# Ledger of designs, part 63: designed miniproteins, single chains

Each design is a single chain, and the fold is of that chain. pLDDT is the mean over its residues in the fold that is shown.

## One batch from the design tools (miniprotein)

Design m2296
Fold by ESMFold2-Fast:
Structure m2296 (fold): chain A 80 residues (1-80)
Amino acid sequence: SRDDILAQADQIMQEAGRLLQQAAEQGAPPEVLAQMQALLSQMMDLWQQAKASTDVATQQQLLDQMKKILQQIQALVQAA
């Protein structure tokens, strides 16, 4: 459902923010933090588009893009 897609997107946003905060607190390299911040900014834009959309298919596509960005953020944390 639309509500389920938006709930998943919200959880992804919260996890991405948590990972960035954790990385910063643990002293991750500035270049890693900068990359994570750029990815989070892209995710924020997709999140705003998903909330503004009335089309479930578009919301699902945006959610899938957000999931891909979360995987990139997770990979940066693991590689640091």
Scores: mean pLDDT 86

Design m2297
Fold by ESMFold2-Fast:
Order: structure tokens, then sequence, then C-alpha cells
Structure m2297 (fold): chain A 69 residues (1-69)
């Protein structure tokens, strides 16, 4: 399982616009970077995606930890 500190560092690296949110695609790429296949990444992100298709940094970190548990 990834540590929260490692997951946070990865998520921040994929927050390319620095606005404190990730798009679905950025979050999927973050999960793929740690070996999670795209289909698993999309399923893990589904509960966290808002109506606009974005996640907060905390939501992306939680999804990354859960998917790699």
Amino acid sequence: MLSRATAEAIVRAFDRDGDGTLTREEAVEALESVGVPRERAEAALEPYLGADGRLTLDEAVDALIEATA
C-alpha cells in the first residue's frame, strides 16, 4: 500500500494547472503511474468524481491509496 505522503506527492505532480483539483484524466494517469490499470483506475475514481468530472487533491489521494491497498 502507498503511504499517504507518497500518494500526495504523486497527486500534486499530476495537478498540472495547480488549482487544487484534478480532472478525471489526470487522476487516471496518476493511478496508472503506480501500476493501476485504466479500468480499475476509472472504477476507483467513480465515487469521488463530482458532476463536473473533477476531484479535490484529498479525494484523488484517497482514491490512489484505496486502489493500491
Scores: mean pLDDT 77

Design m2299
Fold by ESMFold2-Fast:
Structure m2299 (fold): chain A 58 residues (1-58)
Amino acid sequence: MVPSEEAVQEWIKKHPELVKKLLEIQQRIEAGEPLSDEEIAEFKKLLAEGLAELAKIE
């Protein structure tokens, strides 16, 4: 089941810095900018942390 809009809002309130970093990396990927292996690993880590937090609220 996908997380609710409310769960996403709660997660954003708890982790504004993680949301900012995740958004910056996502925008760079969408812009076709090359990412280093370290940046890709950080993106995967932030995404995994976000998904885990959303699952916890779910």
Scores: mean pLDDT 70

Design m2300
Fold by ESMFold2-Fast:
Order: structure tokens, then C-alpha cells, then sequence
Structure m2300 (fold): chain A 55 residues (1-55)
């Protein structure tokens, strides 16, 4: 029936949307990791430059 087909299509759309959401969350997490590493590198350089023995 049309009702059953409509429910199946809605279920497919929800599943697809959930998959896209998970993919976005993974991408965001990877970006956050990259940003953290970049900040760590910059902080490391700053600390190295401020050490009295670095001349």
C-alpha cells in the first residue's frame, strides 16, 4: 500500500540523514584534533624561544 511505501521512504531518509550526521561529526573531530596539534606546536615553539639556554 501507499502507506507502507511512504513509511519505508521516510525510514530511508532518516537513515541517510543519520549517516551524514555521523560523517560530519567525524570530520569535525578530525579538525579539532588538527587544531589541537597546531596549538601544541605553536606553544612548543614559544616555550623553546623563552628558555635561557636556547641562545
Amino acid sequence: SAEVLARAELGRQIASEETLEVSREIGETLREIGDGLQRGLEEGKSLSESLPGAK
Scores: mean pLDDT 75

Design m2301
Fold by ESMFold2-Fast:
Structure m2301 (fold): chain A 89 residues (1-89)
Amino acid sequence: MEKKIEELEKKAKELEEKAEEYREKARELAKEASEQKTLEEMNRLIGESLRKIGEGTGYLLEARRAKKEAEELKKKKEEEEKRKKLEEE
């Protein structure tokens, strides 16, 4: 269980970092859109920014799932350790 918890926590951290990267890219695209003189170029960049936001949100949801699974495994581990201590006392 310990290795699986560590792997899930590492995966969650990597996914959160990836989500942050996509958020930064979205912010840069939105800034570029605000500097455009034509509606076509502005709309194109806004579309790209929204797409990056969607992708980043996907990574955040995956990170949340990994964190939840790690928390559930930690609770099971604590319950097993508590049970073992009660059997030894």
Scores: mean pLDDT 82

Design m2302
Fold by ESMFold2-Fast:
Structure m2302 (fold): chain A 81 residues (1-81)
Amino acid sequence: MKAAEKAAENMAKAKTEFEREVSLAMFKMVVGVYLASGKPEEAARAAEKALEILEKAGAPEEVLKEVREVLEEARKAAEEA
């Protein structure tokens, strides 16, 4: 959970497109690890917190959409568990 939150904070602080892409990729990997480890509820909570951080930071809508898609996938996995 903390790792995904940190990745979201890094995305919010990113000054270049490259830094934003790297931070977003790291966030997706962290959520993917939670899902692969059978922790979909933790994945969903991490994605929800990341979305909150990014919205407060005024992240671009494209980034917000990708995080929302990850959140939806994690929530579906949690419901099936």
Scores: mean pLDDT 73

Design m2303
Fold by ESMFold2-Fast:
Structure m2303 (fold): chain A 99 residues (1-99)
Amino acid sequence: MTEEVVEENLKAAREAVEEARRLIEKARKYKELAEDPSLSEEERKAYKKQAELELTKAMFLVIVALVEADFVEEGGKKEEAEKLKKEAEELLREAKELE
């Protein structure tokens, strides 16, 4: 594998982790709104569905990050890959806790 391909995999993994983190934070906000007693039942139900959608997207991106990190590790950047895998695993745990 060329250094150029490994750098592209590293970039893709970092972008996937960053986007997954953003979507998990968005899901947390929607989950809080889904539990807000000052909102209508219809509004709470809509926010619950939106939280589920954002979590599904985040979990998909965590899988992408883990796959890309495996290619980074195979390409010889083990330390960078281990950091990305750890971040992805922590994000997966956070997403599961929000289910």
Scores: mean pLDDT 86

Design m2304
Fold by ESMFold2-Fast:
Structure m2304 (fold): chain A 55 residues (1-55)
Amino acid sequence: STTTTLPEGVSLQLPDGTVFGAGSVVTGLDDDTVTITDPATGKTVTVKKSDLKFV
């Protein structure tokens, strides 16, 4: 499992239009699945890597 924190100026958009900005933690669960955690809200979502868009 690999974890990374989104840097300033980078955001990830989910298929439902939800955007996670700088400071969000992305953790790999398997080859196709990640969790994204927003430290400001404590919200955690599990999504496929193929469904994510950099904005």
Scores: mean pLDDT 78

Design m2305
Fold by ESMFold2-Fast:
Structure m2305 (fold): chain A 80 residues (1-80)
Amino acid sequence: SELLEEAKEVLKEMEKDTSREAVIIRARLTVEMAGVEFLREVVERQPDNAFLKAQLDLEEAALRETIEEARKYIEELKKK
């Protein structure tokens, strides 16, 4: 929940930037958020499936990395 809320916050902060870089980061965030939401639902239905839980952990790590990339991009925009 917190991870998805952070992703939504970053997406909202980037809405004012229509640059190609911002559009790509927002698209990546949107796809990764959808993947995490889907895998969380699947893991909840199959809590003993270690493979699905490991895949969710990887997808959440990827989303965290993209959020960090987006935050760095936002900081760079503030310098421009």
Scores: mean pLDDT 84

Design m2306
Fold by ESMFold2-Fast:
Structure m2306 (fold): chain A 94 residues (1-94)
Amino acid sequence: MIEKLEEKAKELEEKDPKSVEAATAYFNLGGLYYAQGKFEKAIEYFEKAIEILSKYDPKSKKLAEALKGLGKAYEAAGKEEKAKEYFEEAKKIE
């Protein structure tokens, strides 16, 4: 499953890297890397999703979910202060 999502994310990065569809693919990939304990990769892909969503859909539930995902990934990586920042950003949208 992850390999197919990585392929889709790569295709979107090459053809339409700043679309909401690309952001959704990055968000899903971040969640799967988090589930595998690959927290640095989860951070990378959640950040990619947030960059797109913050510009194109800045008050969306998906942006709030991506910020929470990033917070959880930072917390799991031992970066508690950064995690707190992203949880507070998510609350401002909700």
Scores: mean pLDDT 80

Design m2307
Fold by ESMFold2-Fast:
Structure m2307 (fold): chain A 66 residues (1-66)
Amino acid sequence: DELELVLKAIRDGINAGIPSEDSIENIRKKLLELGVPEEDVEKLVEAIKNKDKEKALELLEEIEKK
């Protein structure tokens, strides 16, 4: 499942540190391409930009459940 691989890569990136702006934009585009709702994608992107690792990981788990 491509979505599972992408979500894992995002989790690994968050755990390693805050992604670059280019990486954040690629994350947004890829998740939207894979059919993740725009609202969920924007919440995740905002959490990453705010360096809220706990919130970002919670949002990834919610996306994975869908």
Scores: mean pLDDT 78

Design m2308
Fold by ESMFold2-Fast:
Structure m2308 (fold): chain A 94 residues (1-94)
Amino acid sequence: MIKPLSEEEKKILLEGLKKMREAIDNAETRDEAVQKAREILDEILKKVKSEEGIILVTLAGMQVALVERSDLPLEQAKADLKRFLDIIEKEIEK
């Protein structure tokens, strides 16, 4: 069994996801959205010690990398990133 998220780590992740949504919504380019998301994920990863937390941050980072390499227009890239943040948020709530 993997080591689960602590209540403190859940709060850190949820606040980080909120900041990522705001950064994505305010981004004027795909590169800006990707860079801002990565910066926030890097800060979260420094604060998270559980295996579950590390896995969730890694999965979010992989989705950001997929969007970066996609040919999707800005609005579709933003929608894809936000949908993935919704999935991670629901996983944290378990």
Scores: mean pLDDT 81

Design m2309
Fold by ESMFold2-Fast:
Structure m2309 (fold): chain A 61 residues (1-61)
Amino acid sequence: SVEDEEKELENAKKGLEVAKKTGDKTIARALLHDIKRLLERIKDPELKEEAEKLLEEVENL
């Protein structure tokens, strides 16, 4: 559901902040996997755009 996708995206954003703060590449790699899987399921264009931007941020770590 959209609500579940929003919660997953919010959790991924929190994970990104942890990865940025710690420099933990294992967390960054797990986030890449999770966001890519989320993008396969998201049908809402606004959430998809947010997830794509988040993916780009994780890839730049």
Scores: mean pLDDT 83

Design m2310
Fold by ESMFold2-Fast:
Structure m2310 (fold): chain A 99 residues (1-99)
Amino acid sequence: MRELLEEAARLAEEAARLAEEAVKTGDRELLERAKELFARAVKLVALADGADEESAEAAERLVRAQLDRLEKEKGVVEAARELARRARALAEAVRAALE
């Protein structure tokens, strides 16, 4: 499962980068891509932790729904700022698990 965690770390790092760019630009498309990558990273972490495919896909959908709600409540820039923090935290935690 090391390969799943390595991919999850890469996806979370890229999600953080795109979300940080969305904070600067207000670009909804960058935020949308960051949400997709972050949700996929969460799915891969769930699979690495022994979840079945259906449970991992449910976790991805739940995280995506939470991020969509965050954007609706706070707008693009504030949702991007929060997503950047969450994505960085996930990347750091996954990288620590790989050491």
Scores: mean pLDDT 89

Design m2312
Fold by ESMFold2-Fast:
Structure m2312 (fold): chain A 63 residues (1-63)
Amino acid sequence: SAAEQELADLVRKGVQAFKAGNYKEAAEYFRKAADVARQLGRDELAQGLENMAKLAEKLYEKA
């Protein structure tokens, strides 16, 4: 579905931003991905993505 493709794209962008040290952008992508995951009923994945967003936000605040 379009939502599944959007989820995959957002996760990919979040991971790439995180690896590059762009933690603010990574947090934004992971939050958007979590919202799409919830719309798809993938609640465990959504929680994991929110945890990744929180980690990225903490790393941004330390920089």
Scores: mean pLDDT 88

Design m2313
Fold by ESMFold2-Fast:
Formats: sequence, structure tokens, C-alpha cells
Structure m2313 (fold): chain A 106 residues (1-106)
Amino acid sequence: SLEEAIRLAARVTELATRVLELAEAGAPDEEIFKELERLIEATEELIRKLRELGYPEEVIRRLEELLEKLKRALEEKDIETAVETAAELAVLAGDIQNALAAELAA
């Protein structure tokens, strides 16, 4: 549902922001990667829901590109790429949440 997609976009934004905050605070890499795993799972769920809704393919493709970068960063233990990609994902998920909320209000 549209409301579910809004909640999932909000969760992706929250988890991505948490990855950034942990990195800025100098948290252990293991803690950052654990939050990254949660972010990957939430992003996969968001992509699935957006597809069910027929959301624009351009946006879904961008989410999939970022998801693959996160998965690669986790596999390679690349904290710099993980943080950079989480920052991009936080912005995109926030934009999606706002767009979906505007559609629900119309």
C-alpha cells in the first residue's frame, strides 16, 4: 500500500542516517556494518513495495544501484563507500517519502 511504502521510505532514511551518525561518532566498524545490514534489508523491502505500486522505473533503478553499492561495500568491508552510499540513499529515500506523502494527501 501507499502508506506502507511511506513507512518503508521513512525507515530507510532513518537507518541510512544512523549509519552516518555511527561513522561520525567513530563507532566500531562492526557496529556500522550491522546497521548497514539492516539498511540493505529495508531498502530491498522498499524496492519491492515501490514495484508493486508501479512507481517510476528511473527511481527504482537508482535505488537498485545504491543497494548493489551497499552490498559490495559490506562484502569488501569498505566503510568509506558504505557511508557515501548511505548518505545518497538517505537523500533519495527522503525524496521518495515526501513524494508519496504528497500523493496520499492529494
Scores: mean pLDDT 89

Design m2314
Fold by ESMFold2-Fast:
Structure m2314 (fold): chain A 57 residues (1-57)
Amino acid sequence: EEKKEQILEYLRKHGPLTAEQLAELTGMPKEEVEKILDELVARGEVVRENGLYYPKP
C-alpha cells in the first residue's frame, strides 16, 4: 500500500522510469517493484511502454 504510493510519487517526480531505476530510487527489490508496477498498470494508474512506466494524471 505505502510502497505503491512511493512508486507513484517517484514516477510523477522523475518519470518516465524503468523498473530497475525505480528499484534503485526506492531501495526495493526489482521483483517487488515489478509486481507493484504490474498492479498499477492493471488498475490504469500507470502506463507501460517499451519498458518505461508513465503515471496517469
Scores: mean pLDDT 80

Design m2315
Fold by ESMFold2-Fast:
Structure m2315 (fold): chain A 74 residues (1-74)
Amino acid sequence: NAEEYYEKGKEYEKKKDYEKAAEAYKKAIELDPGYFEAWENLEKVIEKLKEEGDLEKAKEYQEFLEKLKKELGL
């Protein structure tokens, strides 16, 4: 369920594994697009990926959120 992926994302963040954290938050959002706490944490992790120089991964997750916002009329 969405909550389990959100909790996994937080665990990966504690380990500073931002790529795995981003993937877990993405899965939480895919299961429940209204899970706004997962959106906020994914946006935070995207910034961490940019700081670490993982610009390609950061762009992929940012594009995922922008596409979903458009689909939801946000």
Scores: mean pLDDT 86

Design m2316
Fold by ESMFold2-Fast:
Structure m2316 (fold): chain A 67 residues (1-67)
Amino acid sequence: KSEEYLKLGEEYYKQGKFEEAIEHFEKALAADPNNSQAWRNLGRAYAKLGKDELATEYFQKAAALEK
C-alpha cells in the first residue's frame, strides 16, 4: 500500500498537482512512517507550493532516516 501511494503521488507531482501529490505521500507515510522517500517527496511538493521552511523540515526527516 505505501509503495502504491508513493507512485500515485509521484504521478500527481509530475502533472503539477502538488496538493494531490501531498495527500498521497501523507497516505504513504501513514502506512510506513519510516519511508524516507515519502518524506523527501513531501518536501519536494511543499517546496513547489512555496512552503520552503516546511519543505526543509521534511527533507531533514528523510535524511535522518537514511543514517
Scores: mean pLDDT 83

Design m2317
Fold by ESMFold2-Fast:
Structure m2317 (fold): chain A 56 residues (1-56)
Amino acid sequence: IEELEKEIAEIEAKIAELEEELAKTTDPEKRFELEEELGILEIKRAVLKRILKKLK
């Protein structure tokens, strides 16, 4: 349970970091890559939060 909470926190930190990088990026190709990575992390975060809710 604590491992899931830690993993969620780590994903949220990565999302924040990527959002900052995206805000500073003007290259369309790099922006696309960052947006794709953010999308994947957001899905993973949602799944882990749902699992955590069921374990409580």
Scores: mean pLDDT 81

Design m2318
Fold by ESMFold2-Fast:
Structure m2318 (fold): chain A 60 residues (1-60)
Amino acid sequence: SMDDEIIESFKRYLEYLKEQGVSEEELKEIADAFIAELKRLGYSDETIEKVKKIAEEILK
């Protein structure tokens, strides 16, 4: 689905930034900003929760 594509793209982007040496603090800010944007755009709670879990897994 389009939601799955957005989640996968975000996961790859966050993993890329981590490999480039972006700090955990900055990665958290990026993830929080993305989640806030998805909420403003009206994405489902299920999609938001999946994005949040992926960010948590990548950050630690």
Scores: mean pLDDT 84

Design m2319
Fold by ESMFold2-Fast:
Structure m2319 (fold): chain A 115 residues (1-115)
Amino acid sequence: MEKLVEEAKKLLSESKNPLEALLEVVAKAAGISKEQARAIVETLRELILTGELPKDAAKRIVEGDEEYLELLSRRTGVSKEKIRKFFRTAAELYEKLKEEFPELKDYANLFGVEE
């Protein structure tokens, strides 16, 4: 995790888009493409907007809820194991980076953290 935090800090300091920088690091750690990571986040946002998922769905997945994980897996084609790794990695990175990069707080619910 420490090497991932340092890589994320470097990308966040160099990027004008904090979400894009974090997605790149998390995708690599979860063993998925950046395109798959973006599809997971876009699908989550769409399902929350339509009311099919609650706003804390990512947090529930991090906590071990299988129902929302299964739905995201079916909609994105990404395996449940990889989606779980994605959100758990994102939540852990968010907690370690949020004090240095407060702009990430606007995306906390997408990283499996409730604010």
Scores: mean pLDDT 78

Design m2320
Fold by ESMFold2-Fast:
Formats: C-alpha cells, sequence, structure tokens
Structure m2320 (fold): chain A 70 residues (1-70)
C-alpha cells in the first residue's frame, strides 16, 4: 500500500531525528521526536494500520530507553 510506504518513511525519518538528538545529548529534541512518533502511532491506529502502529510503538520504546541511559 502507498499509504503504508508513506507511514514507514515517516517512522524512519523520525527515528533518524530522534537517534541523532540522543547522540548529541539533546534531550528536548529527542522528546519532540518521540512526541511526533506518538502522533504517527495514534494516526496509524485510527486508520487500522495495526502493524505500522506496532512498528512506531517499538521505536518509541527504543528511543525512551536510550534517552533514560543518557
Amino acid sequence: SELEKLYRKTINALKELGDSAIERGDVEAAEKAIKAMEKVRQSARNLGLDDIAEEAEKVIEEMRKKLEEL
């Protein structure tokens, strides 16, 4: 699906932004990336894209874990 491809591209872009922020120790930027990803997860759930929502949730959990280890 073209919609699923768009969501995965968005998830990947936000993951890169979040990972970059964490690498720099930019907690505020990392939190903003996580918040944006939470909105993507919610949007995917509302559209019934459960696999995409699970992918977004996994990335959120990984980002939060890395952020706590800073």
Scores: mean pLDDT 88

Design m2321
Fold by ESMFold2-Fast:
Structure m2321 (fold): chain A 64 residues (1-64)
Amino acid sequence: TEVEKAREALKKGDYKTAIEHAEKALEKDPNNAEAWELLAAAYSQAGDDEKAMEYARKAGELKE
């Protein structure tokens, strides 16, 4: 799945590929909390802490 591809990209430190696959997952299902978490992790690796926190908050809203 796109979520699995994003997760594997993050394990390799390929945050650009992780963002691309996480965004594709969200295009199919914008309520996919895991995809928002992966997007947050990818932006954290990219050094964009503000976006990372925003996307992590979005994931939290969908779970709780």
Scores: mean pLDDT 81

Design m2322
Fold by ESMFold2-Fast:
Structure m2322 (fold): chain A 96 residues (1-96)
Amino acid sequence: GPPPPVLTVSGSPWRLDADGRWEGEVTVRLASDSPEAREFAKRFIYALFGVPPRPVPDDTSLVEIAREAARAAGYEVLELKELSPTEFHFRWRARV
């Protein structure tokens, strides 16, 4: 079969909440805490929020990258967590 993916994503990137707002929630898992896996995760985060990639220091946290990407897209950040060095959880909401 094909090699295992460098990055795995689970969750629902878009759903309607009880208030009729669009909400997204994903868990991102890296195969390893490697520079390659981290770069793929950064590219995924920018694509997830539909914003162009920005130059950031290589040691910038994926949580900080997600926060800035969501903010640049005009979304409200509900939750950003580093669950482990290879697992991150993001929840956001579109503004009305």
Scores: mean pLDDT 76

Design m2323
Fold by ESMFold2-Fast:
Structure m2323 (fold): chain A 66 residues (1-66)
Amino acid sequence: SERIRELLRREMDLGVRILKLAVELVIAKKEGAPQEEIDKLEAELDAAVAELDAVRAELEAALAAA
């Protein structure tokens, strides 16, 4: 299924994005970056995690329908 392939690619891309943001956030906190920068990274990470959860729900539904 092309839909399942697209959802898997999106899940992988989001996983990589989440890892990068998490690493950037850890570095920013350790190096004492401005709170505004930390808040922005946290918001972007939270948004990416929420999007991953939505994609996983769509993937589960698509697999059940296959």
Scores: mean pLDDT 88

Design m2324
Fold by ESMFold2-Fast:
Structure m2324 (fold): chain A 72 residues (1-72)
Amino acid sequence: SREELEARIAEYQQRIREDPQDAEAMHNLGEAYAELGDLAMAVRAYEGALEVDPQYEKARRNLAAVRERLGV
């Protein structure tokens, strides 16, 4: 549901505030935004994860998929 997605987004945003190097939380935030249909925010979250961990394979693949859906 939207409420469950918004709760997950809030949880991951809190984790990132507590640990700005939490690449997993950034990736999971991107997944939640993508599921919500907020592709622009999903891109930003995945880019954040890759800035922290450039070898984060799952984030790289998910970023490519979201960019394709966005038409960029």
Scores: mean pLDDT 88

Design m2325
Fold by ESMFold2-Fast:
Structure m2325 (fold): chain A 57 residues (1-57)
Amino acid sequence: SMEERLREELIRRIVEETGLSREQAEAIANGEEVPSLSDEQKRGVLEIIAEAAEELA
């Protein structure tokens, strides 16, 4: 349940902070590569993932 909550928060943050679709955010959360991200979107995603990883540690 905590992992599901953190995953949903990760997806929500990616969508809200980077403007990516929910499908793209879910792919990122699953460890899949999403082509055609801008440099700004890439940076935002990496920052969100790093923060989520700290919460899991």
Scores: mean pLDDT 76

Design m2326
Fold by ESMFold2-Fast:
Structure m2326 (fold): chain A 77 residues (1-77)
Amino acid sequence: SEVEKYAKEKIDEIRKAIDEVQDELTQEQKLQIAKVVFEYEEEINKLIEEGKLTKEKVEELYRKTKEKLKEIDPRIF
């Protein structure tokens, strides 16, 4: 579906932003980031299974995920 592709594009943007600063991240920050990314993917998968995934929900989850990542390290995004 187009919405699932959009969710994939947003996770790829997140991964790219992390990759750009990966060499500067501590082990603890890497673990926190992995948890945040996992939580995003799990919520997207849950919404897909429930037939409730919308572009608006992807945008909301993307925004919240970006905020969490910036709290771990402000150099992300």
Scores: mean pLDDT 85

Design m2327
Fold by ESMFold2-Fast:
Structure m2327 (fold): chain A 64 residues (1-64)
Amino acid sequence: DDVEKIKEALISLGVEESKAKELAEEAVKLGVDPDYFIKMAKVMHNAGVELTKERIRAIKRAQE
């Protein structure tokens, strides 16, 4: 399950469980590739950038 895969990765980065679930559902709804999303989430975490639904839309645009 792509939602579960992304959610678990976000929780491992310190994102709170309910927020991780909402962000994972948004990413899957937008058709973001899970592996690409997890890669970008790690990059953003290391840069100190918070994951938001708006930034997930930016990741979707960048994956093309």
Scores: mean pLDDT 82

Design m2328
Fold by ESMFold2-Fast:
Structure m2328 (fold): chain A 84 residues (1-84)
Amino acid sequence: SHLEEVGRQTIEEAERAAEELIKKDESQKRDADIVLAAGIAMAAHVTDPERMREVGERYASMASPEAAEKIREILERTLRLREE
């Protein structure tokens, strides 16, 4: 379904963002793990935009400012793709 594809794209985007964080600075592994976990959690709630926002912001609050920004970008992209 469309929502299943959006969820898959969200996880792929989070994996890419996490990989770029580690590639740039190996000390950011914890932040990369948080970004990936956020993507998986948001994808699991792709049918519920309010819950998706809640889990996204929860993970962002645990991350560095740079990683939190990436989580919010993934959240906003997922919200847009849901409506297409």
Scores: mean pLDDT 86

Design m2329
Fold by ESMFold2-Fast:
Structure m2329 (fold): chain A 69 residues (1-69)
Amino acid sequence: SLEEAEKLLEEADRLGTLGVITKDVAAVERAIELTREALRLAEESGDEELAKRAKRMLENLEKVKEQLK
């Protein structure tokens, strides 16, 4: 559902931000997992704006993960 996808993106944003602040790669990896699930749900529902938001967050989180090495 869209509500579930939005909650997943909110949790992913929270964990991604925490991972950056604490330099916790595992938190960033969990945020990536949640964002991928949100993207899947958004694409299944046909919500193009939510899917774009999820794709952008996924790209940003993957870049962050590389920078934390």
Scores: mean pLDDT 85

Design m2330
Fold by ESMFold2-Fast:
Structure m2330 (fold): chain A 83 residues (1-83)
Amino acid sequence: HMEVRPMDLEEGLERVEALIKETEENGYAEARLHFESTLDANQAGARALKLAKEKGYEATARVLGGDLVLRVAKKEEVEKKLE
């Protein structure tokens, strides 16, 4: 029926962990995750921010309805984008 099924919190948390690992390997990663609920999106976003902070990365999480927009960067990549 639907082309893309919204993910649950468990799937979202796995995607968040993958995004943090991608940032560790590549210096920067971004993803847009579609959740069944705004609550799940907020919880996944909070987890992403916590994991990024523990790794010393800079992260932004924006919740737009059921969508979570995540950007994670190593400090080196953030500094390269500053004038």
Scores: mean pLDDT 77

Design m2331
Fold by ESMFold2-Fast:
Structure m2331 (fold): chain A 72 residues (1-72)
Amino acid sequence: SAEAEAAFERGVELYAEGRYEEAIEHFRRAIALDPDYAEAWAHLGAALYLLGREEEARRYFARALALDPSLA
């Protein structure tokens, strides 16, 4: 949806600025609006990984790959 895409884009901007905790909030919103948004799951995983939350990151990467194997 347009709302999910907007949330994802805001998350990507924050992620690029190194604002990972804030980026996570926007990626979570994108997923809440569109649970099949594979790229949002992948970016949530990436942000968590950079914050040292590796086990959580792996779970979200697995979800992203299950939704879109081309992300591997």
Scores: mean pLDDT 88

Design m2332
Fold by ESMFold2-Fast:
Structure m2332 (fold): chain A 99 residues (1-99)
Amino acid sequence: SETDKNIEKARELLKQGKYEEAIKVAEKSKDSPEAQVLLARAYLNLGEFDKAVEWAKKALELDPNNPEARWVLFEIAVALRDQGREEEADKVLELANKA
């Protein structure tokens, strides 16, 4: 499908470190939980943690047992802790554990 092609292209762009381009492609399929996880991952790599959390939460709303969405929330929490943002990291981990 066109959604599958957008997801594949966004994944390739993420692997290349082209985060803004990955966002642009993934947004074309933003109602897909797979695209929402890729958006969360791209925003995480750009340091836009609030947007990363919002997209990961959207993926969990569509599929509460989505392991990729839980994993990206874990990665966001690790990045927040690396920046000394411990309380925010703990809140993000609670989201990952409640899904």
Scores: mean pLDDT 86

